# Designs tried in a protein design run: designed miniproteins, single chains, continued (2). Part 19

Each design is a single chain, and the fold is of that chain. pLDDT is the mean over its residues in the fold that is shown.

## One batch from the design tools (miniprotein)

Design m4633
Fold by ESMFold2-Fast:
Structure m4633 (fold): chain A 118 residues (1-118)
Amino acid sequence: MEKVEEVLRRLDEEGATSETLKRIAEEYGFKLIGKFEVDGITVEVYALEEDGRLVVLAIGTENGKPLEASVGVAEIKDGETAELGVSVRAPDGRLVDVTVKATKENGKITFEVRVEVR
């Protein structure tokens, strides 16, 4: 099984919590593409690309406590830009929306990451 398929299988089994996503990012060699602190929430954004498939993880913590997190998946080909939305939710209902733009050129991916609090 390729890395992306195994990651998605584990997420189906374990759920998409910030603690689970952090372990997956470390085990499968995800790249940290952004780190933000907004409204007391620390958001780390990780990405893995394999064979034209892109997985993005948003991991949130507040005062060291893990928050609800999300996963985005897209296809990306050389010369293309993929846009993914992921989010982190705090127990008080605050939502951090994360937008990731990934551009693939000559086999290399560049990322632009933006965050907004709702």
Scores: mean pLDDT 81

Design m4634
Fold by ESMFold2-Fast:
Structure m4634 (fold): chain A 94 residues (1-94)
Amino acid sequence: MVTVKLEDPVVVGDQVIVKATMETGEDVLAGQLTLSTSLKNEIFESHVRAGERKEHTFTLPADEVETINAVARAVGKSGELLPEVKETIDVVKP
């Protein structure tokens, strides 16, 4: 099993700070977390091992981000691709 969670974005001046957490079960051989925005084609990746929890902090210009997408991919211990987990959060600007 793999899960991903996006925390509520924090707007600090001209920047948006987003924390993404990926957790893997013991059935996972390896996992990868990818973060992207609807305005920018940049990818930030983190690799996680079986039974681990990893946090990634994503910092973006507030004027460039409206929606943040997190995609978790994992390979099971028999070498199968596990279903992708997707989370999307909108940045609410003041």
Scores: mean pLDDT 73

Design m4635
Fold by ESMFold2-Fast:
Structure m4635 (fold): chain A 70 residues (1-70)
Amino acid sequence: MSTLEVSGKTKAKAGSKVLLRDADGRVVAQTLVDEKGEFSLKADLPPGDYTLEVLEDGKVVDSRKVTVPA
């Protein structure tokens, strides 16, 4: 397992969900967008490809690929 730390900025409103999904579409970590439109997410994950999604009012408004190195 490797510790993943992802930080970013989004145009989604404060309190929007940030989800990290594995290759099977399982949510493995989540956080919330702060009042500045920023988020930070830490998780201990197996190496592989993940998808980070920002959801505002239940809709995906941003999607990014995240790779955890071996």
Scores: mean pLDDT 80

Design m4636
Fold by ESMFold2-Fast:
Structure m4636 (fold): chain A 104 residues (1-104)
Amino acid sequence: MSQEEAEERLENMFSIKLKKPLSKEAIEALEKFLEAMIKYLNEPSDENLLAAFKAFVEFVKKLPEEDKEAAIKKAEEFKKRALQELESEEKKKEVEKLYKELLE
């Protein structure tokens, strides 16, 4: 994925407008997140939803500090939706744990 393609996808899907260019590691993490989301949309399951959320958290961790605040707000929205969709209490706890790691 190119920098320009990543910026367009973040703005169009998440309303995130980047202040800084993405690192190669951040672009690779975004690609993994998009692959995990496509898998979840094709095969809805608690496992696939958790995997998509985990991949999003890894992407947010690789963002520049200036862009992390906006991305953390989107992670909070994703967390709330995941907690509504997940059936497993154990996987709900994992989602909350992963989100908390973004705030530390």
Scores: mean pLDDT 83

Design m4637
Fold by ESMFold2-Fast:
Structure m4637 (fold): chain A 88 residues (1-88)
Amino acid sequence: ELEKKLEELRERTFEYTKTVLKLSEEDAERIAELEVEAARALEEGLPPEEQLEFVYRARKEVAEILKEEEVLAKLPEQVEKARARLAA
């Protein structure tokens, strides 16, 4: 059951970010929503290019919330490499 798995993912992500990373409730909820959106795209069997767009968007916003500047700097190149792999 997809919806149940996504709900469990949302709860686990929220708990982890709130309890372990000690983020604000607002940031923890946003990260949980982004993780669920990316997971839904993968589970629904969207075309690989569309899956990549959802995952990229989620990773970028999560990295912005967590202030992971190193991750943010590398994301554009990683996405272009993934697109090239899909187009080949």
Scores: mean pLDDT 79

Design m4638
Fold by ESMFold2-Fast:
Structure m4638 (fold): chain A 66 residues (1-66)
Amino acid sequence: MTELQRRAVELVREGRLEEAFRLVAENPDDVELRFAALEALEEYIKREKLSIEEKAELLNRFRELK
């Protein structure tokens, strides 16, 4: 895992989702960073037991990052 991937995963785990999404958006060609952040986000959603509405909002926002 690269340092950038590690940082994005740590931001997601800490609930700092806006900063994590910004890192992914700033590196649009880094496919591995995007997958690492998505996996961390899925685990975050599961761990925090977010509502269906909160889950949908976060995943939609993440998928729209370019």
Scores: mean pLDDT 80

Design m4639
Fold by ESMFold2-Fast:
Structure m4639 (fold): chain A 83 residues (1-83)
Amino acid sequence: VSQEEFDREVAEALAILTASVVSMIKDDEEFIKAAKRAVEHLRETYGEEAALIFAESVLDIAKKNNFSEETIKALQELVEELK
């Protein structure tokens, strides 16, 4: 495995793990704030692809766990900003 492949795999794994951790936040406002902060941090550290993987992962978790319509809408807007 090349260093580039390893770095990409690590960035993807961190994005998915971060999505799982952030999704543990039960307060809708705090959850949205944490998701936005995680996107900013991941984009800055690992690039837009990692931030997008995180945003899509957290949106999928929110939909599957029946989070509020407002939370799902905010996460959809976050995903659209990263495309």
Scores: mean pLDDT 78

Design m4640
Fold by ESMFold2-Fast:
Structure m4640 (fold): chain A 70 residues (1-70)
Amino acid sequence: SALDIARALEEAMKVPGFADGLSPEAAELFDELGTMIALGKSLEEVAARLARRFAADPAVEAELREHLGL
């Protein structure tokens, strides 16, 4: 689910170099989510943003799932 990806991404942000393997599109989304978390947005708000992006671009969902091992 988008919530599972949101949780995994929050943990992945603590790992140096995680974004180095992402496409520009996925890296931009990862950076946007990091900004949302830094601004105090809830995990549910992050998951909702992910769900909207994945509906528009399923390839980004597949890439993030692969990178996260989901």
Scores: mean pLDDT 82

Design m4641
Fold by ESMFold2-Fast:
Structure m4641 (fold): chain A 65 residues (1-65)
Amino acid sequence: MPTAEELRKKMEEAQEKAVEATKAYLEAVKNNEPQSVIDELKKRMFEANEETVRLYAEMRAQQAA
């Protein structure tokens, strides 16, 4: 299992990716980019958010002693 410090680092990285992906998605929608581009960015946004949820669950499991 990763250490608490490793989980914190991964959470920070995942949060950064989620913010970046969300901004890219919103910018593409605002600029009326092709639907294929919007769909790809939306997928990346969801994947980044799913990773933060996974890391949160892992962090909670470590606290459930």
Scores: mean pLDDT 79

Design m4642
Fold by ESMFold2-Fast:
Structure m4642 (fold): chain A 97 residues (1-97)
Amino acid sequence: IKEIAENTAREQQETMRKIEELRAEAEQYVTQAQQAADEAVKNPAGKEDELARIDQLWAQVWTLEADVAQLGNTDEAEKRRVSASRVFSDLMKSVRK
């Protein structure tokens, strides 16, 4: 009853859902980095700890976009890496002021 085309469509939908899950997780880490930057502004004594946290969160975003690239969405993963790199660079500059 199942045709090859139906199986291919299901595999593509599962891959797209996995990409969406990984990207949602990456967006959560970007949000956490923004919160860490806000906390560093409110509490200068914790500034170095928050900078270390932002670095750790950037590493996790990079890893998630690498996983997305492995699933075949390479162009969009690269665009997201460039975008995230800019956001994290701006956050770290904001904290270091």
Scores: mean pLDDT 78

Design m4643
Fold by ESMFold2-Fast:
Structure m4643 (fold): chain A 74 residues (1-74)
Amino acid sequence: SSDLKEALEQMRKKLEEAGVPKEEIERIEKLFEEDPAKGLLEAYRVLAKLKGEKVEDKELEELLQETREALEKE
């Protein structure tokens, strides 16, 4: 609900600031609505790929934890 919408909006802003194409952002938003954890992981992978960096497990785990907390605190 509102907490999930805030998390989605924050992620959208990060993707836009990083120069991710609108089509990719829309794809990630759809994933986030179906599975917030998958949406956040995909957003992180896209951001890392755009910077030419590898995705680290620690950062993925932090994103998953953040998503779980948002879901439980709705």
Scores: mean pLDDT 70

Design m4644
Fold by ESMFold2-Fast:
Structure m4644 (fold): chain A 96 residues (1-96)
Amino acid sequence: MNPIARAIGIVLRAIGVQIDAEKLLEEAKKSNLSKEVLEKIEKLTKEAIELAERAIRLALSLPEAPDPALFEQAEKALEEAERKLEEAKKIFEEAL
């Protein structure tokens, strides 16, 4: 219910997605994966990073008076980012 704490929470989770996505892509590139599998992981990690960046931008662009709709948009973007990262992780694990 604290809007500043909520915004900080979104930003921290989004940064976590970006870090995890970059690490996953680095590990995928080191692994002896097929081109098709690597391309799928690259696409999903890129999309996850872009969605996480959007969540950060929305959370940080909130005015002094917080807008619930902007928080919902930020959280939805973050949830989509987390979902794409999880899909990329699953593809990577199944390819090993």
Scores: mean pLDDT 84

Design m4645
Fold by ESMFold2-Fast:
Structure m4645 (fold): chain A 62 residues (1-62)
Amino acid sequence: MTEAQLRADLAGEEAAAAELEAELRELEADPSADPRRIAQLHAALAIVQAAADFLREQLARA
Protein backbone atom coordinates (compact mmCIF):
# COMPACT_ATOMS: atom_id res chain seq x y z
CA MET A 1 0.00 0.00 0.00
CA THR A 2 1.41 3.41 -0.96
CA GLU A 3 1.77 6.45 1.34
CA ALA A 4 -0.62 8.31 -1.01
CA GLN A 5 -3.24 5.55 -0.51
CA LEU A 6 -2.79 5.70 3.28
CA ARG A 7 -3.31 9.50 3.21
CA ALA A 8 -6.42 9.10 1.03
CA ASP A 9 -7.84 6.44 3.38
CA LEU A 10 -7.10 8.65 6.42
CA ALA A 11 -8.86 11.63 4.77
CA GLY A 12 -11.89 9.38 4.16
CA GLU A 13 -12.01 8.23 7.80
CA GLU A 14 -11.64 11.84 9.05
CA ALA A 15 -14.51 12.95 6.77
CA ALA A 16 -16.67 10.06 8.04
CA ALA A 17 -15.89 11.02 11.66
CA ALA A 18 -16.90 14.65 11.00
CA GLU A 19 -20.23 13.52 9.49
CA LEU A 20 -20.96 11.21 12.45
CA GLU A 21 -20.09 14.00 14.93
CA ALA A 22 -22.51 16.37 13.15
CA GLU A 23 -25.32 13.78 13.25
CA LEU A 24 -24.64 13.11 16.96
CA ARG A 25 -24.86 16.85 17.75
CA GLU A 26 -28.28 17.04 16.04
CA LEU A 27 -29.60 13.95 17.86
CA GLU A 28 -28.22 15.02 21.27
CA ALA A 29 -30.01 18.39 20.85
CA ASP A 30 -33.34 16.52 20.39
CA PRO A 31 -34.84 15.24 23.68
CA SER A 32 -37.08 12.86 21.66
CA ALA A 33 -34.12 11.24 19.87
CA ASP A 34 -33.85 7.43 19.96
CA PRO A 35 -31.11 6.52 22.49
CA ARG A 36 -30.40 3.33 20.49
CA ARG A 37 -29.58 5.47 17.43
CA ILE A 38 -27.27 7.67 19.55
CA ALA A 39 -25.52 4.52 20.85
CA GLN A 40 -25.11 3.18 17.28
CA LEU A 41 -23.50 6.45 16.14
CA HIS A 42 -21.11 6.46 19.13
CA ALA A 43 -20.10 2.88 18.23
CA ALA A 44 -19.61 3.82 14.56
CA LEU A 45 -17.53 6.88 15.55
CA ALA A 46 -15.32 4.70 17.80
CA ILE A 47 -14.65 2.30 14.88
CA VAL A 48 -13.86 5.19 12.49
CA GLN A 49 -11.53 6.83 15.06
CA ALA A 50 -9.73 3.50 15.62
CA ALA A 51 -9.25 3.14 11.84
CA ALA A 52 -7.92 6.74 11.62
CA ASP A 53 -5.50 6.09 14.51
CA PHE A 54 -4.25 2.91 12.77
CA LEU A 55 -3.70 4.81 9.50
CA ARG A 56 -1.85 7.62 11.33
CA GLU A 57 0.42 5.01 12.94
CA GLN A 58 1.13 3.47 9.51
CA LEU A 59 1.97 6.91 8.06
CA ALA A 60 4.28 7.67 11.02
CA ARG A 61 6.22 4.47 10.20
CA ALA A 62 6.41 5.28 6.47
Scores: mean pLDDT 84

Design m4646
Fold by ESMFold2-Fast:
Structure m4646 (fold): chain A 83 residues (1-83)
Amino acid sequence: MEEAVELLLELLRVADSAEELSVEEKTRIIGLVLRALGALLDGDAEAAKEAVRAFVELLKSSKASEEIKKEAERLAREFEELL
């Protein structure tokens, strides 16, 4: 549980470090991280993984740098491997 929550917080930090993202895009990303956290607290691993996958897809479609996109994909993979 705690390790999965820490990975979600790292995903949020990576997205927040992307200066190219608008406030609206960052708000959508935060919403997806909160959805993943809620699913984890409910014990719904599949819903948590789906929210994290949606987060990565949104970030990949954004103006964020390739370095930020790759780091998010790496953290998302670690999150899925934990669950």
Scores: mean pLDDT 81

Design m4647
Fold by ESMFold2-Fast:
Structure m4647 (fold): chain A 89 residues (1-89)
Amino acid sequence: EEEELEKLKKKLEEELKEAEEELRNMKLSQEELDEAIARLRAMLANAEAAKKRMLEEIKKNGGTKVDLLKLEALPAVYERMLALLEELR
């Protein structure tokens, strides 16, 4: 299970780096950036709500560290994407 956590972290870091490069290369307009930021903020709020519900379910029925990491990773991914989009403005 710890090996799975390490692999997941490395994969997430690689995917984030690729996404960062793609965003920089897309040459988004200010309007497109504003729309993307608004969309991502909504997705972040939804992900945080989903995380809270899943954490309660895991607490009640049990779960793995991999499941917990995935729940924590999703908001962190959106926060990083938001920071990148705001940097590109």
Scores: mean pLDDT 71

Design m4648
Fold by ESMFold2-Fast:
Structure m4648 (fold): chain A 118 residues (1-118)
Amino acid sequence: ELGEVHAVVSAHLARVAAEYGREVATEVALRAGVPLNFVYRLENNLPAPKSFLGGKGVRPLTEAEKAAEEAIEKALKEGKSLQEALAEGLEAYAKYEKDPRIRELLLELARRLREAAK
C-alpha cells in the first residue's frame, strides 16, 4: 500500500525531471513531501501533528500544512486508500501554491494517485 504510493510519486518525479528539468522536479518533491509525511505518520499510527518537526527544530504548521493534514485525516476516516488520501492532501496543499507550474504538477500527481487507487 505505502510502497505503491512511493512508486507513483517516484514515477511522476522522474517524468517531471525529464520534461521540466531537475530543479522543477526538486521543487515538486519538496512540496509533495509535506502531505506524504502526514500519510506516513498516520499509516504508522503516530498522532496528528500539532507542529512540524524538521531537521532544524519544531515550528507551528502553516495554513497549507494544516489544510493538507485535515484533508488526509478526513479521507482516511472515510475509509479511502492511502493513494486517495495523499491525492486529497496534495489538492488541499496546492491551493496555497503561488507558482502555477508547481501547482499544476502537484495536481497532476494527485490525479495519478487517484488512478492508481482504482
Scores: mean pLDDT 78

Design m4649
Fold by ESMFold2-Fast:
Structure m4649 (fold): chain A 77 residues (1-77)
Amino acid sequence: SAEEAAALGVALFGDPRVGALLAEIYEREGEAVFRRVLEILYDWARTGDRAAAVAAIEAIEGLSPALRARLVAIVEA
């Protein structure tokens, strides 16, 4: 559910903005895109590699341009 997606984002990243964005991705793009985004953000949190995270986000199929831009903005901040 979107609530579970938001809670997972907050639990893993400690950032309610990440939780809110993950919930929106789950609702608009579905579970497969949500899981792929979560994997990329988890790898970024573990490695600190912003360039790899941005490249992986840009490679996601089924992610809208607006949600993609918001993800890239979070990683690049």
Scores: mean pLDDT 79

Design m4650
Fold by ESMFold2-Fast:
Structure m4650 (fold): chain A 86 residues (1-86)
Amino acid sequence: SKAISEAVKAAAEAAAEYLVSKGVSEEKARQIAEDAVLYLLTTDLSQEEIARILAEKYGVPFEVALEAVRLIAEKLKEAGIERWAP
């Protein structure tokens, strides 16, 4: 739905802005935010597991990656987008 697409975009943009504020380039911040959204919506990985993968893949500090993932998860939750329990 349009509402879901807008919420996902807003979550990714908030995380990307945070990453840029921590010295990550705009392009890399966008890539990290997009990957974080994909992992959160399509996998069973915890926020800590996703953050570790992103920190290693993009060469950013774990704490920075973790906060970006947390920001996305919180924005998705605010919009009512949660991983559906089976």
Scores: mean pLDDT 82

Design m4651
Fold by ESMFold2-Fast:
Structure m4651 (fold): chain A 89 residues (1-89)
Amino acid sequence: GKVKVIVTNADGSVSEAEVEATDDRSYVELPAQVGSTVEVISEDGKVTGRARAVAPGDGLAGFSVETDGKRYGVVVRLKGAIAGDVEGV
């Protein structure tokens, strides 16, 4: 199924992308500002992971997504920020 990645910046701007969750790691690139929130949302609208952008740079944030009874990896490359620890929800 498809998952949605949403970056909500501290200035209120939003960047989003859809990624197809597959047995391999899926990759997506999104702009992010320091202080933004990164969330991964499943096809049914459930937030499956969250991280905060804590420092300037270009960083990777890895999320685990459960869809159709399987777990998939989603790696978000942030342009402009480095994410802190990813929290499951």
Scores: mean pLDDT 77

Design m4652
Fold by ESMFold2-Fast:
Structure m4652 (fold): chain A 113 residues (1-113)
Amino acid sequence: SVEDEKAKRVSEIVRKVGELLNELVDTFEEKGIEIPKEDMERLRKLFNEVLEAYDEFLKTKTDEAFDKVREAINKLLDEMIELAEKYGLDEEVERLRTFKEQIDAELDEVKAA
């Protein structure tokens, strides 16, 4: 049950990260900014790495697999922040940094539980 509760909380975090990625893409579209194909392919690859690490965590439920999910999430969030910075989306940069801090804190709580 403790392992099932951890898996459920990680699922919610992965869902939130996917929503953040969609919101970033929507913000670019709303502002009429074309995201270069290379940058979109990189974001897609990093999100796939999150999903692969998450699938491994669901199967094994180990601390090592959890740490890989955390690493993949941080890599994706860092790339999203860098992309927003490159296009001068200062409000989006601050929003993403705040969400990164919140997700990092939530992952710390999950690991400690």
Scores: mean pLDDT 87

Design m4653
Fold by ESMFold2-Fast:
Structure m4653 (fold): chain A 98 residues (1-98)
Amino acid sequence: MKPELREQEAATARKLIDWLEKEVKSLLDEAQRAVAEGADPETVQALRRKVIALYFALLSAEVLASLVDPETRKELLERIKKIREGLDQVDALVDAAA
C-alpha cells in the first residue's frame, strides 16, 4: 500500500469532479436560456458538443474514482451521479431548444 499515490489520485479525481460540477451548472444555465429565448441551430449544436465532451470527462472521473479508497470512492461516486443527472437535464433542455 502506498498512501501518497492514493492521495494524489483522490486529489486529481476531486479536482476533475469540482470542475465538472461548475461546468454542468454553467451549461444548465446556458441551456435554460436557449429554451427561454430561442437559439439558432449553430448554438444548439455547440451545446450538444459541450454535453458530449462533459459525458466523456465524466467517464474519466468514474475511472479515477475507482482507483481511490472505498470511503472517498463512495463520496466521489455520489457526486458523479449528481453530475450525470445534471447533464441528462441539460441534454433534455438542448433537445427542447432544437
Scores: mean pLDDT 82

Design m4654
Fold by ESMFold2-Fast:
Structure m4654 (fold): chain A 68 residues (1-68)
Amino acid sequence: MEERARLAGRGAAEAAAGGLSAEAAGKIPQHNSGLTVEQGILAGLGGAAGAAAGDLERGEKLGMESAL
């Protein structure tokens, strides 16, 4: 993986983590049951992809933890 991609991904992952937690908090009270599974999968993949882009090794571990 490229060093620049790692640094850029790290910044994006931090921004995504902050933004995602705020968005997730807003979505939890609404309970979109029909979209919950799809959104969960997409959010998990997006989070894992963001982490992987910043740090492949770390992203793999974080992806597995978020999948559990």
Scores: mean pLDDT 50

Design m4655
Fold by ESMFold2-Fast:
Structure m4655 (fold): chain A 71 residues (1-71)
Amino acid sequence: SAAEIRRRALAALELARRHRAPGEPVTAEQIAKALAGMGLTRAQLEPLLEELQAAFPDLAEEIRRALGLLP
């Protein structure tokens, strides 16, 4: 479900933020590695982005950034 994917993706983002230097933004590479560590692949995340965008737009944006899908 979108809620379960959100929970796992949010946990991955929290993990990435925890391991960055204080004051530094989280990089797309760090987010991508954290998502992969939670068992979330690009192929699994891409089809769900429309559903996530409607319910959790900030999370969808972070995922798009990690996948290199932002302009």
Scores: mean pLDDT 70

Design m4656
Fold by ESMFold2-Fast:
Structure m4656 (fold): chain A 71 residues (1-71)
Amino acid sequence: MAEEAIRLAAYQAALATKEVGYENSKFALDSAVKTAVDLGADEERARQAAINAVKLAHDEGLTPEEAAEKA
């Protein structure tokens, strides 16, 4: 489902921010968005969710799960 694909993209982007740092999360964000699009998600919605999840994980210290749910 598109909603699950968007959540997956947000989770993967937030997880990458925690594991490889904010500076390297750009590559993981692009990869996560592409995967979500392949699963039927709208690219713009998936990208916005992933960007928001990265910011929530980096700026507020949320877990990848929490960041994905709030994005």
Scores: mean pLDDT 75

Design m4657
Fold by ESMFold2-Fast:
Structure m4657 (fold): chain A 96 residues (1-96)
Amino acid sequence: MEATRKGLEEAKKDKKVLELARKMAEALVAGDVESAVKYARELSREIAKIVGEIDESSAVGVEVGGEIYEMGIKLMSEDERKAYGESLLAQVKALE
């Protein structure tokens, strides 16, 4: 759905979303899984809020995606979390 894509593009422009994504990436690289999960939750909530202002049904998808994302972080190995965190940090820096 185009509305979901538009909501996600708008979220990428939000300074709080980018700051939370950066903090999550830094926590992943540092091996701080608890902080990474905390920032992932806060990030999911902020994105859901922005997406929900465009299309309320798309916000539900973002919330579900956030829960899957948290589970993914917990199931990753230490090396996988670090590699993912480094990739995410590079992506966030490119959007800033």
Scores: mean pLDDT 74

Design m4658
Fold by ESMFold2-Fast:
Structure m4658 (fold): chain A 74 residues (1-74)
Amino acid sequence: MSNEEVARRIAENIVAAEPTTPLDVLQGLALMAVGIFLAEGDKEAALVFARTIAERSPSPELRELARKIVEDLE
C-alpha cells in the first residue's frame, strides 16, 4: 500500500467517524496525520489526505481546515 493510499483511507475513516467523534478530536487527528506524512517527506500523501477531507467531509470546519492545509502545501 502506498502512502497516498494510506492517506486516502485515513481521511475516509476520519470522515466516517464524524457523527460519533468530537470536532476538536477530528481536527487533532487530521493535523497529526498531515504532520506524520510531512515528517516522512511525503508531501503528496499529505495533499491527498487534505484534499480527501476537503472534498468528502460534511463538517464545514473540517473542510475549511483541510482547504487551508492544501493551500499551505501547494
Scores: mean pLDDT 84

Design m4659
Fold by ESMFold2-Fast:
Structure m4659 (fold): chain A 92 residues (1-92)
Amino acid sequence: SMMEKLRKQYEEEARRLLAAMTPAQLEALVTRWEDRLFDNTLRGEKPVLSDDEVVEYQTVILYLEPRIDNPWSLYVRQQLKREIERYIKEKA
């Protein structure tokens, strides 16, 4: 399906970005999107995402995937996954 192709494309682009970034750069990316999620939630705003931002969201998800012992990291990952899935459905 078109949704499956888009999901795979964003995952592949995210894996390339993950491989290209240092741990410090990845932590900065996580902080940037955590702060934005917090602001959006507090203000009741839903962001309109770009393709580049979807790739960054997917990169954060992949980076946080091993952090199963941190409830906040799990929460962030779940929220980013919901926004990516919404974006893919709207674009398919």
Scores: mean pLDDT 78

Design m4660
Fold by ESMFold2-Fast:
Structure m4660 (fold): chain A 70 residues (1-70)
Amino acid sequence: SLEEELARLQKEVEELAKEAGVPALPVSALQTAADEPLPLPQQVAAYRRMIEGYRDFIRMEEERRRRAEE
């Protein structure tokens, strides 16, 4: 179900946020969700975009931190 999918995606976002150690989200994904009361399928799509953004953000921030340390 879409509700079950949302719960799964929300958990993934939470886990990624913990791994990042940074309470930051992709602004574009947040703006899309904030601009309208999204139906469940679109909320699922928005969360998928957030997960992608979190993964990219974590990777880039760790690369930046590594470069700064060396």
Scores: mean pLDDT 67

Design m4661
Fold by ESMFold2-Fast:
Structure m4661 (fold): chain A 72 residues (1-72)
Amino acid sequence: MDKASLAAGKVASIAMKDVSLSTAVKAANAVFDGLTNGDVEKAIKNAAKVLKEGGASDETVKKMVDAIQDTS
């Protein structure tokens, strides 16, 4: 699924600049799982939670949300 894979890749790239690789992968997986099930809101909510718990800045979370919405 092109949109889910693209969004997950964008989120991983954004997150890796601010949080650990493990947290970035977990956030990307949350995006992929949400989008593959057609649930953009769940993808955003779960990825944002993972990033915030991992210590991501508000700017990183915003960039992630923008990337998901741009791709969905």
Scores: mean pLDDT 82

Design m4662
Fold by ESMFold2-Fast:
Structure m4662 (fold): chain A 100 residues (1-100)
Amino acid sequence: VQQLVQQARDLARQAQRYLDQGDLDQAARLAQQALRLAVQAYSLDPDNVDVLQAYQLAGDAAGRVIDAALQRGDTDLASSVSQVLTDSFNQRNSIHDQSL
């Protein structure tokens, strides 16, 4: 779990750096990967605060990418990232229901 949490955090931070540099495509790719790893970590340890923090960081990165894509008129990229964010939220909720 620690390795997945660390990888998700590192990818989310890299996404933020690429976004700050104006590389929206790389930022989107990394944010999507961070969300997938954070959800995978959540499936292994849903009560772990570090897992929830990694998910929040990945979600924040994805949200910033969506906002930047919309501001630049890139609706296809915004939709792609939004879909992964929505899928990650649905997967998290499904895992939570199984842990109850």
Scores: mean pLDDT 78

Design m4663
Fold by ESMFold2-Fast:
Structure m4663 (fold): chain A 86 residues (1-86)
Amino acid sequence: AAREARLRAGLEQARADMEKYQKDIENYEKTKKMLEDLAKRVSDNPELKKKYEEQIKKAEENIKSARDKLGGALTRVRGHEARLAA
């Protein structure tokens, strides 16, 4: 039925979103580690260190946002799977 095709498409989209957000988290975590290393190397330059610390905070906010989105995608996957199984 057309309804089953829509549920299947929704599941595929939710799985794609899950994979995307997981990769986003990994990329933001790599960026954060790089910025932490840079901040440590410029410990004698307080202005530059502060700029890196601000960028680290932004990366942490991006990680949190991506984790929230990943949680939403996981909920959507479960919802579509439950509807297809019923």
Scores: mean pLDDT 85

Design m4664
Fold by ESMFold2-Fast:
Structure m4664 (fold): chain A 119 residues (1-119)
Amino acid sequence: SMRDKIIAELNERLAEIQALLEASKTQDTVARLQTLLEARRQYVELTREFLRVSPLLSEEERREMEQRLQELGDAIDRGIAEAVAQARADGIDLSAVLSPEDLALLQQIYAAVQQREAA
């Protein structure tokens, strides 16, 4: 069915992001952070796609996908925080080694966390 195809496509994209998260665990600190920032970009796109197709899903399918997306998002954000902390501990200047695009994304992530904690 069309619903089964939508769920399969969402699950495939989720698995691809999970694979990036797992690959990051064996990488050097800077490479790990770059991989996690890519996972974060793909996660945002997947979340937007899910919101677009969510009216086509059952309430149970929507709740299950929302939970999986929340767990994945939390894991990515924890990984980014750990990699940033490790870079600081290692004396790595992230502004010297990350692309302008990665630096901008990292600033957006921390700004969003600060706003959420202030609420």
Scores: mean pLDDT 87

Design m4665
Fold by ESMFold2-Fast:
Structure m4665 (fold): chain A 102 residues (1-102)
Amino acid sequence: MRKTDKEAQIEFLRRIIATSDRITVHEVSVENGKPVTLSAVLDREEVELLVEMIEEGVAPEEAAERMRARLAADKDPDELRAAEEAARRLMSDSHEVVEMPL
């Protein structure tokens, strides 16, 4: 188990919110073989939600759903999608994928 990866992600996010009240996240997604850059501004409370989900070990899709529920009323669809993708990526990076056993 790679606890160090989770701790590194949490420390990174905590450092960001200690320095800035808001952060801008940029996520690159591939749609039909074409790269698309998505951007969203996250407030401290939204970054704290990401930290909590990483600490809990929430699945990437569940993390995306929690971000959507939090932001759906206040964010444009593109910003909402960027926040969802950021949550998925952070949670996925915290998981050790045993794709090739041995």
Scores: mean pLDDT 67

